# Designed miniproteins, single chains, continued (5), part 43

Each design is a single chain, and the fold is of that chain. pLDDT is the mean over its residues in the fold that is shown.

## One batch from the design tools (miniprotein)

Design m17474
Fold by ESMFold2-Fast:
Structure m17474 (fold): chain A 70 residues (1-70)
Amino acid sequence: MEEELDREIEEAILLIQIAVDKIHLPNMTKDELKEAYERLKRLLKRAEELGMEQVSADIKNLIDEIEKKL
């Protein structure tokens, strides 16, 4: 159980990092920005639950930048 949980956490961390890296604000349409905004809010909650302080900060910065463009 613990080993499976650790794998799920590692996979979640990797997926969060990949998802954040794929968000290129300058090239996104308004609809893409709205989708990214909702996705980032969910990822932020997950990153905070996992104690990923730096990733959480990066996600918050992206959310703030998207809000300025919406």
Scores: mean pLDDT 70

Design m17475
Fold by ESMFold2-Fast:
Structure m17475 (fold): chain A 63 residues (1-63)
Amino acid sequence: MKYTVEVVDENGNKIAEPFEVDSIEEAGRKIKELAEKYGYNIASAEVTVDANGKITVVLKKKK
């Protein structure tokens, strides 16, 4: 199954362009890399997966 990942901040602004992955594990790895690169707290991640394989992640800034 393919997943489309969209990563946004707490205000709904896109942190990066949406991307596709072949597994939830790959999605988690790329989300972590993106959070570290742009200074977001990975522990704050709110993750929603819909029935069509769309993964939406909301991240908050690190203090």
Scores: mean pLDDT 78

Design m17476
Fold by ESMFold2-Fast:
Structure m17476 (fold): chain A 90 residues (1-90)
Amino acid sequence: SLAEMIAELEAMAARSPNPEFAELLRRAFLGEVGEDAPEAVKELAESFARLLAGEDVEEATKRGLEAVKKLFEKYASEEEKAKWAEFKAA
């Protein structure tokens, strides 16, 4: 379910080696996006809002995950990317 996916993402964020980036991901998925938020965060919030509006959960969820990936690729350093991959494998 959407709620289970968000809970999993929050758990992953809480255990992230990069707490600042993890907090950004958590806020984006909870819709806590300010005016100063990066474009990728706003795109994620819009995808989440569309999901909440009753669009196909699987497709809207996939779009949200793609937006999360875009945020990760944009803001994470190579070291952070490696640590996140290790974290997901563990």
Scores: mean pLDDT 53

Design m17477
Fold by ESMFold2-Fast:
Structure m17477 (fold): chain A 55 residues (1-55)
Amino acid sequence: MKKYKAIMDTPWATGDQLKLKRGDIVELLSEEGDYYKVKKGNKTGWVPKSVLEEI
């Protein structure tokens, strides 16, 4: 299971997008176009690939 780290905060995230803080570790669930669907704790949501770094 691939893990990613947020390289920036996403305070603009709303709806189905996941709000992240820089340094948050998330698990990859799926990908579509320019977005990853990820899990952080008990929450899931879509995040632009540009804000995540594979670890």
Scores: mean pLDDT 80

Design m17478
Fold by ESMFold2-Fast:
Structure m17478 (fold): chain A 90 residues (1-90)
Amino acid sequence: NKSLETLLRFISALVPDPSLPEEERELFDEYMEKLVDLVEKGASDEEIIEVIKELERHFGLPVTGKGTKEFLDNLPGPSKEVVERFQKLV
């Protein structure tokens, strides 16, 4: 659940502008649903990171597990513990 919350916050931060085209919002929602489904299914963190990379690529962001880690590292509190778990994935 904490991992899911952190991922949802990460995704939300990638769509800060409410003026984004409808198609972009629909794709964002699809990625959110994929991440939620993976977490609920107990999928590996590696699989979850791969979906995040797809999202990053779609929005023209740096596509790397390290990029995701650096973003999460900037979040205070419990998010850092989640990042530590993600960082142990290879």
Scores: mean pLDDT 54

Design m17479
Fold by ESMFold2-Fast:
Structure m17479 (fold): chain A 94 residues (1-94)
Amino acid sequence: SLEDEVKALISSGLSALPAEFPPASRSSPTPAELEQVRKGLELAEKKAKNKEELEKAIRVIREMMTGDSEYPLDDFIALLEPHDPELAARIRKL
């Protein structure tokens, strides 16, 4: 499934990051973590057949990056915006 592909992609990318993932502070994502969000979103946009599949893939990205399956979309966008406003705006348009 697209969710499984996104999860595998991010999991593979995160395996190269420090062992203390998710980060102790979620208010300051690293450039490497932002790159994983971008790659996950690109895969989701390329392969999603409809908005529901896209939303499910983005939920997986949020869960993998924050460690919280119920992490709110608006809070995730707010987390990204100070570090990558273009990425935040791209997610907001979905």
Scores: mean pLDDT 75

Design m17480
Fold by ESMFold2-Fast:
Structure m17480 (fold): chain A 66 residues (1-66)
Amino acid sequence: DPEDLATELAAEAAKRMLDAGVSQADAIKTANRVKEAVEAAAPSLTPEQLRALADGIVDEELARFA
């Protein structure tokens, strides 16, 4: 289910942001961005590509807070 995968990847994104010392509010914003992007891309991408998309978004946001 693409919705379940989007929720999983959003939760992983929030955890990665929090573990990096990002605020809860910014972690939630990143998680929401991941969820929206994964849900939008789900019809066009494989689960592997959706995970790579989520990782890319988290990496971009982490670089912004570095």
Scores: mean pLDDT 84

Design m17481
Fold by ESMFold2-Fast:
Structure m17481 (fold): chain A 91 residues (1-91)
Amino acid sequence: MEEKVEEAKKLLEEAQKLMEDDSFYNLMRAYALASKAEVLAKDVNPELAEQARKLRDEISKKIEEKVKTDEQKEMYENFKLAVDLYEKAQR
């Protein structure tokens, strides 16, 4: 139980670090890490899960600002679908 909280915190710290690099690929990676942190924290720390969700939403906005081509838009939409399917598979 405590292990899930510590893992979720570590994932959020890594996601925040990736956000500072501002590259399209690092932002997508940060999105995946924040989503995983939310899943891990959901049953053990609701406040941490909410922080992960808010961070994910902020990362999503930054990714949308970086999307300049139809190819990048399709890649991001497919990536979001994959993350959603992963979250559903965990629950």
Scores: mean pLDDT 78

Design m17482
Fold by ESMFold2-Fast:
Structure m17482 (fold): chain A 62 residues (1-62)
Amino acid sequence: EEEKEKKIEEELNKWDTQVRKRSDELIARADAGDPEAARELYRLSTEIYKEFVKKKNELKKK
């Protein structure tokens, strides 16, 4: 019953944790006024959103 939901949540959480650490570092630098970090953050945000949707769809389909 909860097995599928837990599996999806676990997979997404594992992926999210890895991406979140990188995002946090870039956010901190961007807040400090680093335009390079702001650019990388925007790029990463687009990439992670795309990957998130893809992973979510794959897990839901299963």
Scores: mean pLDDT 72

Design m17483
Fold by ESMFold2-Fast:
Structure m17483 (fold): chain A 56 residues (1-56)
Amino acid sequence: GAARDELVKRLIENGTDAIRELARANADLPLTDLQQKLLELGVKQGREAHAKLQAS
């Protein structure tokens, strides 16, 4: 639906490489399933970014 397509577009335009790749690979999923995968990736990426910032 339109909400899923809008989310995918925003993620491709504004996301990190990992977020863009996940959005493209999972564009066929229902919005709810896509949001769950993005949340999981976002938590992982947030932890990695925080660790990298602390190490810098």
Scores: mean pLDDT 73

Design m17484
Fold by ESMFold2-Fast:
Structure m17484 (fold): chain A 92 residues (1-92)
Amino acid sequence: MELEKKAEELVKKADELIEKANTLPDSQREERDKLILEAATYYLEAAELYKQLGNRDKAVEFYKKAIELAKQLPDNPEAQRLLRTAEGMLVE
């Protein structure tokens, strides 16, 4: 299905951003934080698509990845909103 392919592409983009962020030196912390936020956003979008597809296991996996990344940015208001959104999706 088209949505499944889109979710897979979002996960791949998020994974590539995390790999890039992990190679950056401490002097480029702001650039690293931006990549981490972008990756968290892509994992959240992928989780929403997997939820729509009925793939609960993958949805939970990628919500948790988005949460873990957002927790690395406690002073970022956008990351804090993303964290609350993703945590809300895991609690019934």
Scores: mean pLDDT 85

Design m17485
Fold by ESMFold2-Fast:
Structure m17485 (fold): chain A 87 residues (1-87)
Amino acid sequence: DRLAMRMRAIQLFDQMDTDGDGTLTRAQAVNAFVSIGRDMGIDPSVARRIARAIVAQTVRDADGRFTRDQFIAAAGVFIDRGFAYRA
């Protein structure tokens, strides 16, 4: 369920944003996407490769961090690619 995976992405952002600053690092974003990939039944090595490619292409702030909106947009791309992979 794509909706369930998108809800999971929002939950993971809120859990990883422990400082409450509304941003995640590249490493945190990759780890969140790998977790979503695991929930989707994607091999962790494949999920990490897809996640790293998406993270590298996502617009980030000057500190190299993902805003919540940027993370949600990138998560949507990851989820759509993950469903295409398992279809």
Scores: mean pLDDT 76

Design m17486
Fold by ESMFold2-Fast:
Structure m17486 (fold): chain A 62 residues (1-62)
Amino acid sequence: MELLQGRSLVLDADGVAHLVSIDAAGEIVRERVPPEEVAEIQALLDRMAAAGRAAAAELAAA
């Protein structure tokens, strides 16, 4: 989803997941992610990365 573009999922030392993004002012914003949503968000990020790789391969084949 477009909402996850430019965001990264990170784990702190305690295993708590945060979504990290940069706001319009250039400040780093961290949003705590519930444990039950971590796998879903990671799967979405993985799907976006896979789609990007597939598009790059298609362009390289042309």
Scores: mean pLDDT 68

Design m17487
Fold by ESMFold2-Fast:
Structure m17487 (fold): chain A 114 residues (1-114)
Amino acid sequence: MKFVEEAAKKIRDIVDRLETAAREAAKHLDPSTQAFVDRLVDEVRTAADEFIKAAKESPEKAKQAAERLIDTVDRFVRALEAIARTDPSAQPLLEAGRKAAEEIRKVVEELLKR
């Protein structure tokens, strides 16, 4: 349980930073792109919450939820890469997204190796 709580805190901190970066980027994005980014961030938060919940229940559920979380973050990064190609104001959010994806993978891998 201690390792799950430590992983949960790290993941929450990563998602909180990502939400802050998305809010800052929203000031420079058009309303439709902003709404799309908000939905993607909500999907990452939901997947993170489900992973934390699953990690407290069983190793098998934790592994499945981890795969969904990693896939969700990867989709978020790919969507931001597409946006940043046409709107450079999305570049700081793309960099924040890539950092979040790397940090989440490390936290998940460390937890699941036990």
Scores: mean pLDDT 83

Design m17488
Fold by ESMFold2-Fast:
Structure m17488 (fold): chain A 60 residues (1-60)
Amino acid sequence: KLYRATQLIPRSGEGSLELRPGDIVEIVEELNDEYLLVRNLNTGEEGILGKNSLQYLEEI
């Protein structure tokens, strides 16, 4: 499923992913109850995103 970032989500430590407004992201897998592995399709970068950041993603 594809999502669009609605705001800046800054990088918050090792392995985490930075998202800029308008970036298209793919959820690769659910790592645990708090974190997702995601891919930024605009940059090709993969990294960890906290599930609390899902509120800043819009499904497309």
Scores: mean pLDDT 82

Design m17489
Fold by ESMFold2-Fast:
Structure m17489 (fold): chain A 80 residues (1-80)
Amino acid sequence: GDIEEGLGIIRKYLSEEIRNALAKEISAIVAATKDPEEAAEKAAAAVRETLKKHAPELSDEEIDTAAAGVGELVREAMGG
């Protein structure tokens, strides 16, 4: 599914340290944002920025896949 594919890209192209930093950033977004859709959009943006910085070899399509997967994960985690 989109979540599994997106997380696969993140695991393959980001180091454990960068993945942990990204996870903390996403947790902060979820804690600060009431609307699941706004949280998902902000989390997706954080994923795109992190991948563009640390995995510049990725295509825009691969980056969008990873961002969409994390956005969906955030929506599910927030109950909508």
Scores: mean pLDDT 85

Design m17490
Fold by ESMFold2-Fast:
Structure m17490 (fold): chain A 100 residues (1-100)
Amino acid sequence: SVYEKAKELVEEMKKLVEEYFNGKLSKEEFIKRLREIEEELLKIIKDPKAQNLFRHGVLLYALAAEYYDKGEFEKAKEYYEKAEQSLEQGLKLVEEQEKK
């Protein structure tokens, strides 16, 4: 299922972000792995609207990491929450398309 694979990749992305915030990954390795998951999502998802939501979510996670690195934790949290919202919207769109 495209939806199940996309959901798995989004969950992997969330775990990656949490590992970065817990100091378990370098920024360079974090960004590299984040982009690899994005590329896998874009290979299986053909709908342009869903693709844009996932690209936007990845961008927002990267921005959250930038603010976290600067010690701007409130802004990091805002971008983290916006990233999760964008990715969730993308998943809902994929689920609806697969069932219809």
Scores: mean pLDDT 86

Design m17491
Fold by ESMFold2-Fast:
Structure m17491 (fold): chain A 74 residues (1-74)
Amino acid sequence: SNKEQGIKSLESALKGVEEAGTAAGGRAYLGAAGRSLKDVGLDEEAERLFEAAATVRTPEEAIEALREVLKRVK
């Protein structure tokens, strides 16, 4: 389902941000997750991730943004 695919993309991005440990990595994973969510029709959730990718300054902020979108999709 679109929901299951979205959850998997978000979980993968969350792990990637945690492993990268950088703001730049966080922004990259937010952008990648946003594109994945848009591809499965979760356009509103994708826009939230794209907005976060433009504003986050720490990996912790990127993790929080991903967790909030994950909570919303679930």
Scores: mean pLDDT 86

Design m17492
Fold by ESMFold2-Fast:
Structure m17492 (fold): chain A 79 residues (1-79)
Amino acid sequence: MRREAREFALQRAEEAGRAAEEKARALGLSDEQIRNERLTGAVQGAVDAGRELTERGMSPEEAEAIAREVSAELLARES
C-alpha cells in the first residue's frame, strides 16, 4: 500500500540521517554542519528508498512521488 511504502521511505530516510548526524558529530563538526549532514543524509535515504521500491515492483512515477513527499516533509521539519 502507498502508506506502507511512504512509511518505509521515511524510516530509511530517518536511519540515513541519523547515521550522517552521528558520523558528523564523531568528526567534531559544528552544530550547523551536523544539522546539514543529517538533512543531506536523510534526503539521500529517501531517494535510495524510492529506487528500492521501484526494484520491488512499484512504478517509477509512484516511487519518485513518495521520495519527493518524504523529502519535502524532512525539509519542512528542519525549517
Scores: mean pLDDT 83

Design m17493
Fold by ESMFold2-Fast:
Structure m17493 (fold): chain A 71 residues (1-71)
Amino acid sequence: MEKKELPLKGKTVKEALAWAVANGYTANSDKPNDTIVAAAYTGPFTLEEAQAIDPSIKMAPNDDVVVLKYE
């Protein structure tokens, strides 16, 4: 199954994390709350695919985990 793009482009990290919780996803970010999201995806992901979006990812995320790409 292909990765799914989520409607989080242009939102702040704070807004993206709030949206994820409200929609039954899990998300985590070490970026400041006002950092702008360039894209967001859910899996399935290989570790390499997830790291291509966010290099700080250490393990292949579960399909319901939101992976954020930053501007």
Scores: mean pLDDT 79

Design m17494
Fold by ESMFold2-Fast:
Structure m17494 (fold): chain A 89 residues (1-89)
Amino acid sequence: MAEKREVKLSIVRNGKVVYEEKAVYDPETNTYTGEKFTLTIEGDRATLKVDKNIEVKVGDVLLMDGKPIGTVTSVNDDGTAEIALSGLA
């Protein structure tokens, strides 16, 4: 099929979903793109870029279609966050 893959990405803090939207996967860039965030995958790591209206903290968990895929390990001064991917086993 010519259609890109669509997934639901969620940011969870203390067991609560703090942000959630649908994202489209592009295999050429290895990136999931939503309206207010972009998640780029690089091996066992990912970079999450969020709009300034979305708060991300170290320890936040990323879900893909309700399944945990990684945890925020650092938040940069430019508003990007580093993710350690662990849901690929």
Scores: mean pLDDT 78

Design m17495
Fold by ESMFold2-Fast:
Structure m17495 (fold): chain A 64 residues (1-64)
Amino acid sequence: SEEEAFQMAADMGIGLAALLNEMLGPVYTPVQQQLQDYRAQGVASKQQVLALLRQLQADAAELL
């Protein structure tokens, strides 16, 4: 479902932010919190979640 896809994207972003925090220090803590807040708000926040996920994926591609 759209809700399941949204939750999966949000959870992927949260996990990626947590991984980057472990590697770089707590630089991604605000992004991780923001993703948790968007996940709680639901599917209406899909575009915000996807934008943050893309940014985190770009950072991870440079570092990993």
Scores: mean pLDDT 84

Design m17496
Fold by ESMFold2-Fast:
Order: sequence, then C-alpha cells, then structure tokens
Structure m17496 (fold): chain A 100 residues (1-100)
Amino acid sequence: MKEKLLEAAEILEKVAEALEKAKNYEEAEELLEKLGISREKLLEAVRTVAEGVGAVRGKTAGVAVFARASMALAMASLGELKEAGRIFREIAEEARRIAE
C-alpha cells in the first residue's frame, strides 16, 4: 500500500503543478498530456488515495477525498485552476502522511 500511495501522491502533485501553471483549462490538459497523465490515470490515483485514507481514517474520510477530487475537476473545467490545484495538492499531502 505505501508504494501505491506515494505513486498516487506524485501523480496528484504533477496534476496540481499543471493546474497552477496553466492559463486556462485547455493549457492544463496539454500539460497533463505531456506528463503522460490521462484522465483514467488521474482517477486511479484519486481512488488509491481514497482507499488508503478510508482504511486508516474510516470510510467517510475516504469518500470525502473522492468528493473533493470530483469538485476540483469540476472547478478546473469552469476555469478555477488555482483552487483545483490546491485541492489536489492537499490530497497528495494526505496520501504522503498515511504512507508513512
């Protein structure tokens, strides 16, 4: 589990960085494509963190991770890139904390 959580954290940190650097949603998608991060890979990383958090902090906390990631994706699609990036960065930090 530790190795999977650290890999998921790295993916989400790269997603956060792309969202923070992008001027608009299209540029964010281009940056993620260059990093080899598909929508499927992003969702798999989020699921891994949600499962890990759920195992350590309870199922409600795990569901909350997934809900926050879904909100961040919706925000990014509406142009709220910086806020979406912050949410993914926070999820990545939580993944690193439970990976210890």
Scores: mean pLDDT 85

Design m17497
Fold by ESMFold2-Fast:
Structure m17497 (fold): chain A 75 residues (1-75)
Amino acid sequence: MERLREALRELEAELPAVLELVRQNPELKPGVLQSLRDTLVQLEELKKKYPELEEEIARLEARLRALRAEIEALP
């Protein structure tokens, strides 16, 4: 279980860099948006499998949805 918590924390810590990367490299936008969609699907399944991580996963999902919206708004 601790390895999953660590992986979730590491993923969350990397999110700010993703927006900046796409802002500087617009050609990456479609691939990054697809990756974020795929990650959200995986997190939804992970919440069902590990209810004890529900709050932590829900916070990460909220941040991923916010990041996705910001990236989608980029030209």
Scores: mean pLDDT 83

Design m17498
Fold by ESMFold2-Fast:
Structure m17498 (fold): chain A 92 residues (1-92)
Amino acid sequence: MSPLQKFAIEVIDEILKLNPSNAEEYQKKREEVKNAKNDEEVFKILVDILYDITRYPREIIEKAVESVKPYIDKLSLDQFLLAVLVEINRLL
């Protein structure tokens, strides 16, 4: 499992702990991440999740995640999410 795939699953699992009304949609996204053939598919799913949560423009989220991706294997989930949010704020 790639670092990006691992973080996408961890984000979904944290969302599911909050018992959202749309939990079934997040369970489907979790299975899509597990069955993803490459990081491009995982990236699209992660961007969709971050868009659903934040409502920032998808293009800004995509650029933020891409800028953090080279360091992803060295980050905790909290550090990854904070780094993405910092980059989103820089790009706005």
Scores: mean pLDDT 84

Design m17499
Fold by ESMFold2-Fast:
Structure m17499 (fold): chain A 139 residues (1-139)
Amino acid sequence: MEEIEKAAEAALRVVRAVTDRVAQKLESHPEYRPVAERLRQATDRFVEAAEKASPEIKARALENFAAVLITLGEFVHPGFVEIGQAVLEALKDPEKAEEAIRRANEVVDQATPEQLKAIGEGLAIAAEVATRNLENALK
């Protein structure tokens, strides 16, 4: 496996782990189930599109995902910055992916239900934007 492919795969693993944890927590709140469903659908589409991409395009899509989250962190919730940084850390050093997942999950676990809703919506937006850019790059 090429070094870029390992980095992209590690970052994608961070995205999958964090989005799954957020969706599971949102599903425990009946009023937030639509947000959980949107997040799961957005993440599944992103993963499917990413798996069809070259390593270089996949890495750029993950950088775009992280960039959207970091931007949302400036205006919505600081936890987005930590999750985005976890994705970027895995892209930089695949060996740190498990540590990055652990740190991002700590942010998710400490969030209030209202903060979880915001995080779920932001993750869905990041996945939707990254998927659009990825699909356009594959044309």
Scores: mean pLDDT 85

Design m17500
Fold by ESMFold2-Fast:
Structure m17500 (fold): chain A 116 residues (1-116)
Amino acid sequence: AKEFAEQLAQILELIQQGNFDEAIALAQEMLKKYRNDPAAHLALRFVLDYLLEKEPDNLEADILLGIELIRIGVAKALGEIDEKTIELARKAVELLKQGKVEEAAKQLEEARKLAE
């Protein structure tokens, strides 16, 4: 949980600095590492949404977000994710934007437990 939250914080910092290419590369690495973690896909969806708010014409981020939205849709159809899990992931990303990594890690851990 903490390692994942720290990696998400790094992506958000790269986005805030305008380093979109490195942010996308790290997001792709995390998607490969956490491929079977629905909470990770939820959190990365909100991170990619934030990147697209900063750079709307980023085609690679658009493609990654599209893939994650499909995965989230499948997980919801299978009953692996509900609205509470989605809200916990959203709250975690907002906490990471505020530098509250430990609080975000707790929200991500709860989201992961609910997605089991």
Scores: mean pLDDT 82

Design m17501
Fold by ESMFold2-Fast:
Formats: C-alpha cells, sequence, structure tokens
Structure m17501 (fold): chain A 71 residues (1-71)
C-alpha cells in the first residue's frame, strides 16, 4: 500500500504539476518511506503538500485519487 500510494503521488505530480512542485512531492514521499510512516500518514503528507503548492483544482484531483487509493 505505501509503495502504491508513493507511485501514484509521483505519477499524478508529474502529470499535473511543474518540475519544482513535483520535486517537492517526491521529497515528501521519500522522507515518509524512509521514516516508515503509515499509509494514512503518507497520504495526509501528500495531500497537505499538494494543497500548499498546486492550484485548488489540481490539489483536489490529487487528494481525491490518493484518498480513493487508501480505501
Amino acid sequence: MREELADLAVELAKKLLDDIDTALIEMVVGISLSFNWSPEELAEAIVRTASLVASPEKAEEIAKAIREKLE
């Protein structure tokens, strides 16, 4: 589950965000995996980061996909 959430987050970031914002998502994912965060903690970190860097529409698209994958 963690690896699938990480892969989904990076793929969505590459599709929807610019290179800098994508790099921030990749960094958050890398940190979360390195510290063995739960799938729920990883999902929350991805959604929060997207909400800070992306437009509201793109942030919501990422949040929805991540929440659906977590279920």
Scores: mean pLDDT 79

Design m17502
Fold by ESMFold2-Fast:
Structure m17502 (fold): chain A 97 residues (1-97)
Amino acid sequence: SEAEEGAKKAEEAAEKAKKYAEQGDDEGAVKAAHEASKYAEEAGEAAGGKGKLIGEIGAGVGLVAAGSGKAAGKGGEGGALGAEAAAEGAKEAAELA
């Protein structure tokens, strides 16, 4: 389904964010977190109903974690955590689709 595809792309983005964080690429990790958050919104929109809310929450948490990490000089950690939160939200939204 389209929601499942969005969740898969969010998971792939979260894996990229973790890899960038491990390599010390803070900007790469934050960018990947933004990608994961976008896919969480996409999965939520495709799921509809409660899935939409869950996808939006996952995306919001992802963006806040990435932004807060960047502001604190911990963009890698914040990006990786944010991307993981977004991917989990996308997965839960897809399960409700």
Scores: mean pLDDT 86

Design m17503
Fold by ESMFold2-Fast:
Structure m17503 (fold): chain A 83 residues (1-83)
Amino acid sequence: SEATKLYYKGLKELAKGNLDTAASYFEEALKIAEEQNDFETILLASYNLIHVYLLLKQPDKAQKVLKKYNISEKAWNKVLDSD
């Protein structure tokens, strides 16, 4: 799907450290995935977008994504590899 392609473009940019570009790809992937009810891409892109927003020091944007997709703080803390 187009959403999945944008998600992988986001991952590629994230791996290069291009955080702003990665965020843009994950945001667009989420928009299209929601329109298509692509729940796997919604989950993957939302988690990576939260991570990118925190790396960009934009916690308010990260919190909006957490609330919109009902991602618990406990689940997020596990993604941050804090054991």
Scores: mean pLDDT 79

Design m17504
Fold by ESMFold2-Fast:
Structure m17504 (fold): chain A 72 residues (1-72)
Amino acid sequence: LLARLEEARDDTAALAALMREAGLSAEEQLAVVRFLLGKWGAVTTGDGELDEEANRRVEEALRRLEAEARAR
């Protein structure tokens, strides 16, 4: 599951679908989102520089998933 979540890290819909497919409860989904927020610190471009827009997009997607999981 974690490897598939990392593969889909820039796609909120894919992340949500993977968690539903795995049968995670709301509490388990929240734990996974918190783990990923801590682990995924940065996205780099092919030349090793920080891709600020991609990093911001991933962080926003993970924050939305955390909010949705908490609301359940």
Scores: mean pLDDT 59

Design m17505
Fold by ESMFold2-Fast:
Structure m17505 (fold): chain A 74 residues (1-74)
Amino acid sequence: MDPKLSQEEMFELIDKAAETLKKHIEENKLSEEEVKAMLDLLRGIAVQEARRTEVDVEAVEEHVEKRVKEILES
């Protein structure tokens, strides 16, 4: 069953995932290569979920890239 998520709910899930990922990077002292791999996974999962739940994919991609940039600039 494919439940419909609102764009706002999708953004909240992305924000929570990004915060969890940032904490994991900081606690485990991940390399730049490992960080990039995890960010690529976040992008892939978010886009796939947006397509599955009929959320605006472009808006989700933009929101993910904003969070990715914040992690990389840390």
Scores: mean pLDDT 78

Design m17506
Fold by ESMFold2-Fast:
Structure m17506 (fold): chain A 83 residues (1-83)
Amino acid sequence: SSLLSALEQAIDGAEAARKAGDQFGYDVWLALAEIATAIAILSAKPEDREKVRELSQRLIDALEAGNFDEARKLAEELAKLVE
């Protein structure tokens, strides 16, 4: 799935940047995750949009907290709901 691949790439990039102390790289990967989740919300069926928004916010919160494993689980849930 294109959404899951995009989210996994952003999460993996953010984790690698965080471990390397690359703040700029981290900020760019976080921005890409925010864009991917925004597209997911826009692409969601109307009846699923509130749940997609909730999962999207939880995913971004997990990334900001450095909880990369939680972010990956949320990405999988989000992709299943949208794709």
Scores: mean pLDDT 88

Design m17507
Fold by ESMFold2-Fast:
Structure m17507 (fold): chain A 88 residues (1-88)
Amino acid sequence: MEEKEKLEILKKAYEYVKKGDYEKAIELAEKLGFEVTLMTVAYIAGLEGKSAEEFKEMLIKELEKNNRKELLPFVEELVEEYKKLLEE
């Protein structure tokens, strides 16, 4: 995929986040790869003021959707870091 096409997809995903259409934003991020998808989910969770428990549920949903359940221990670590940010 050309870099220009990747940037156009990122711009569209950002516009969907601004509109509150998180499902479409995540679908566009999935075209750019799993790491971009997780980053998009974290960004949405922060914007919406999600609890650590809600953030964990969002991440587990993406792991199940993409058949990446082996990454569950890393999700636990990300949730602990997110909790620390919420306590500040």
Scores: mean pLDDT 77

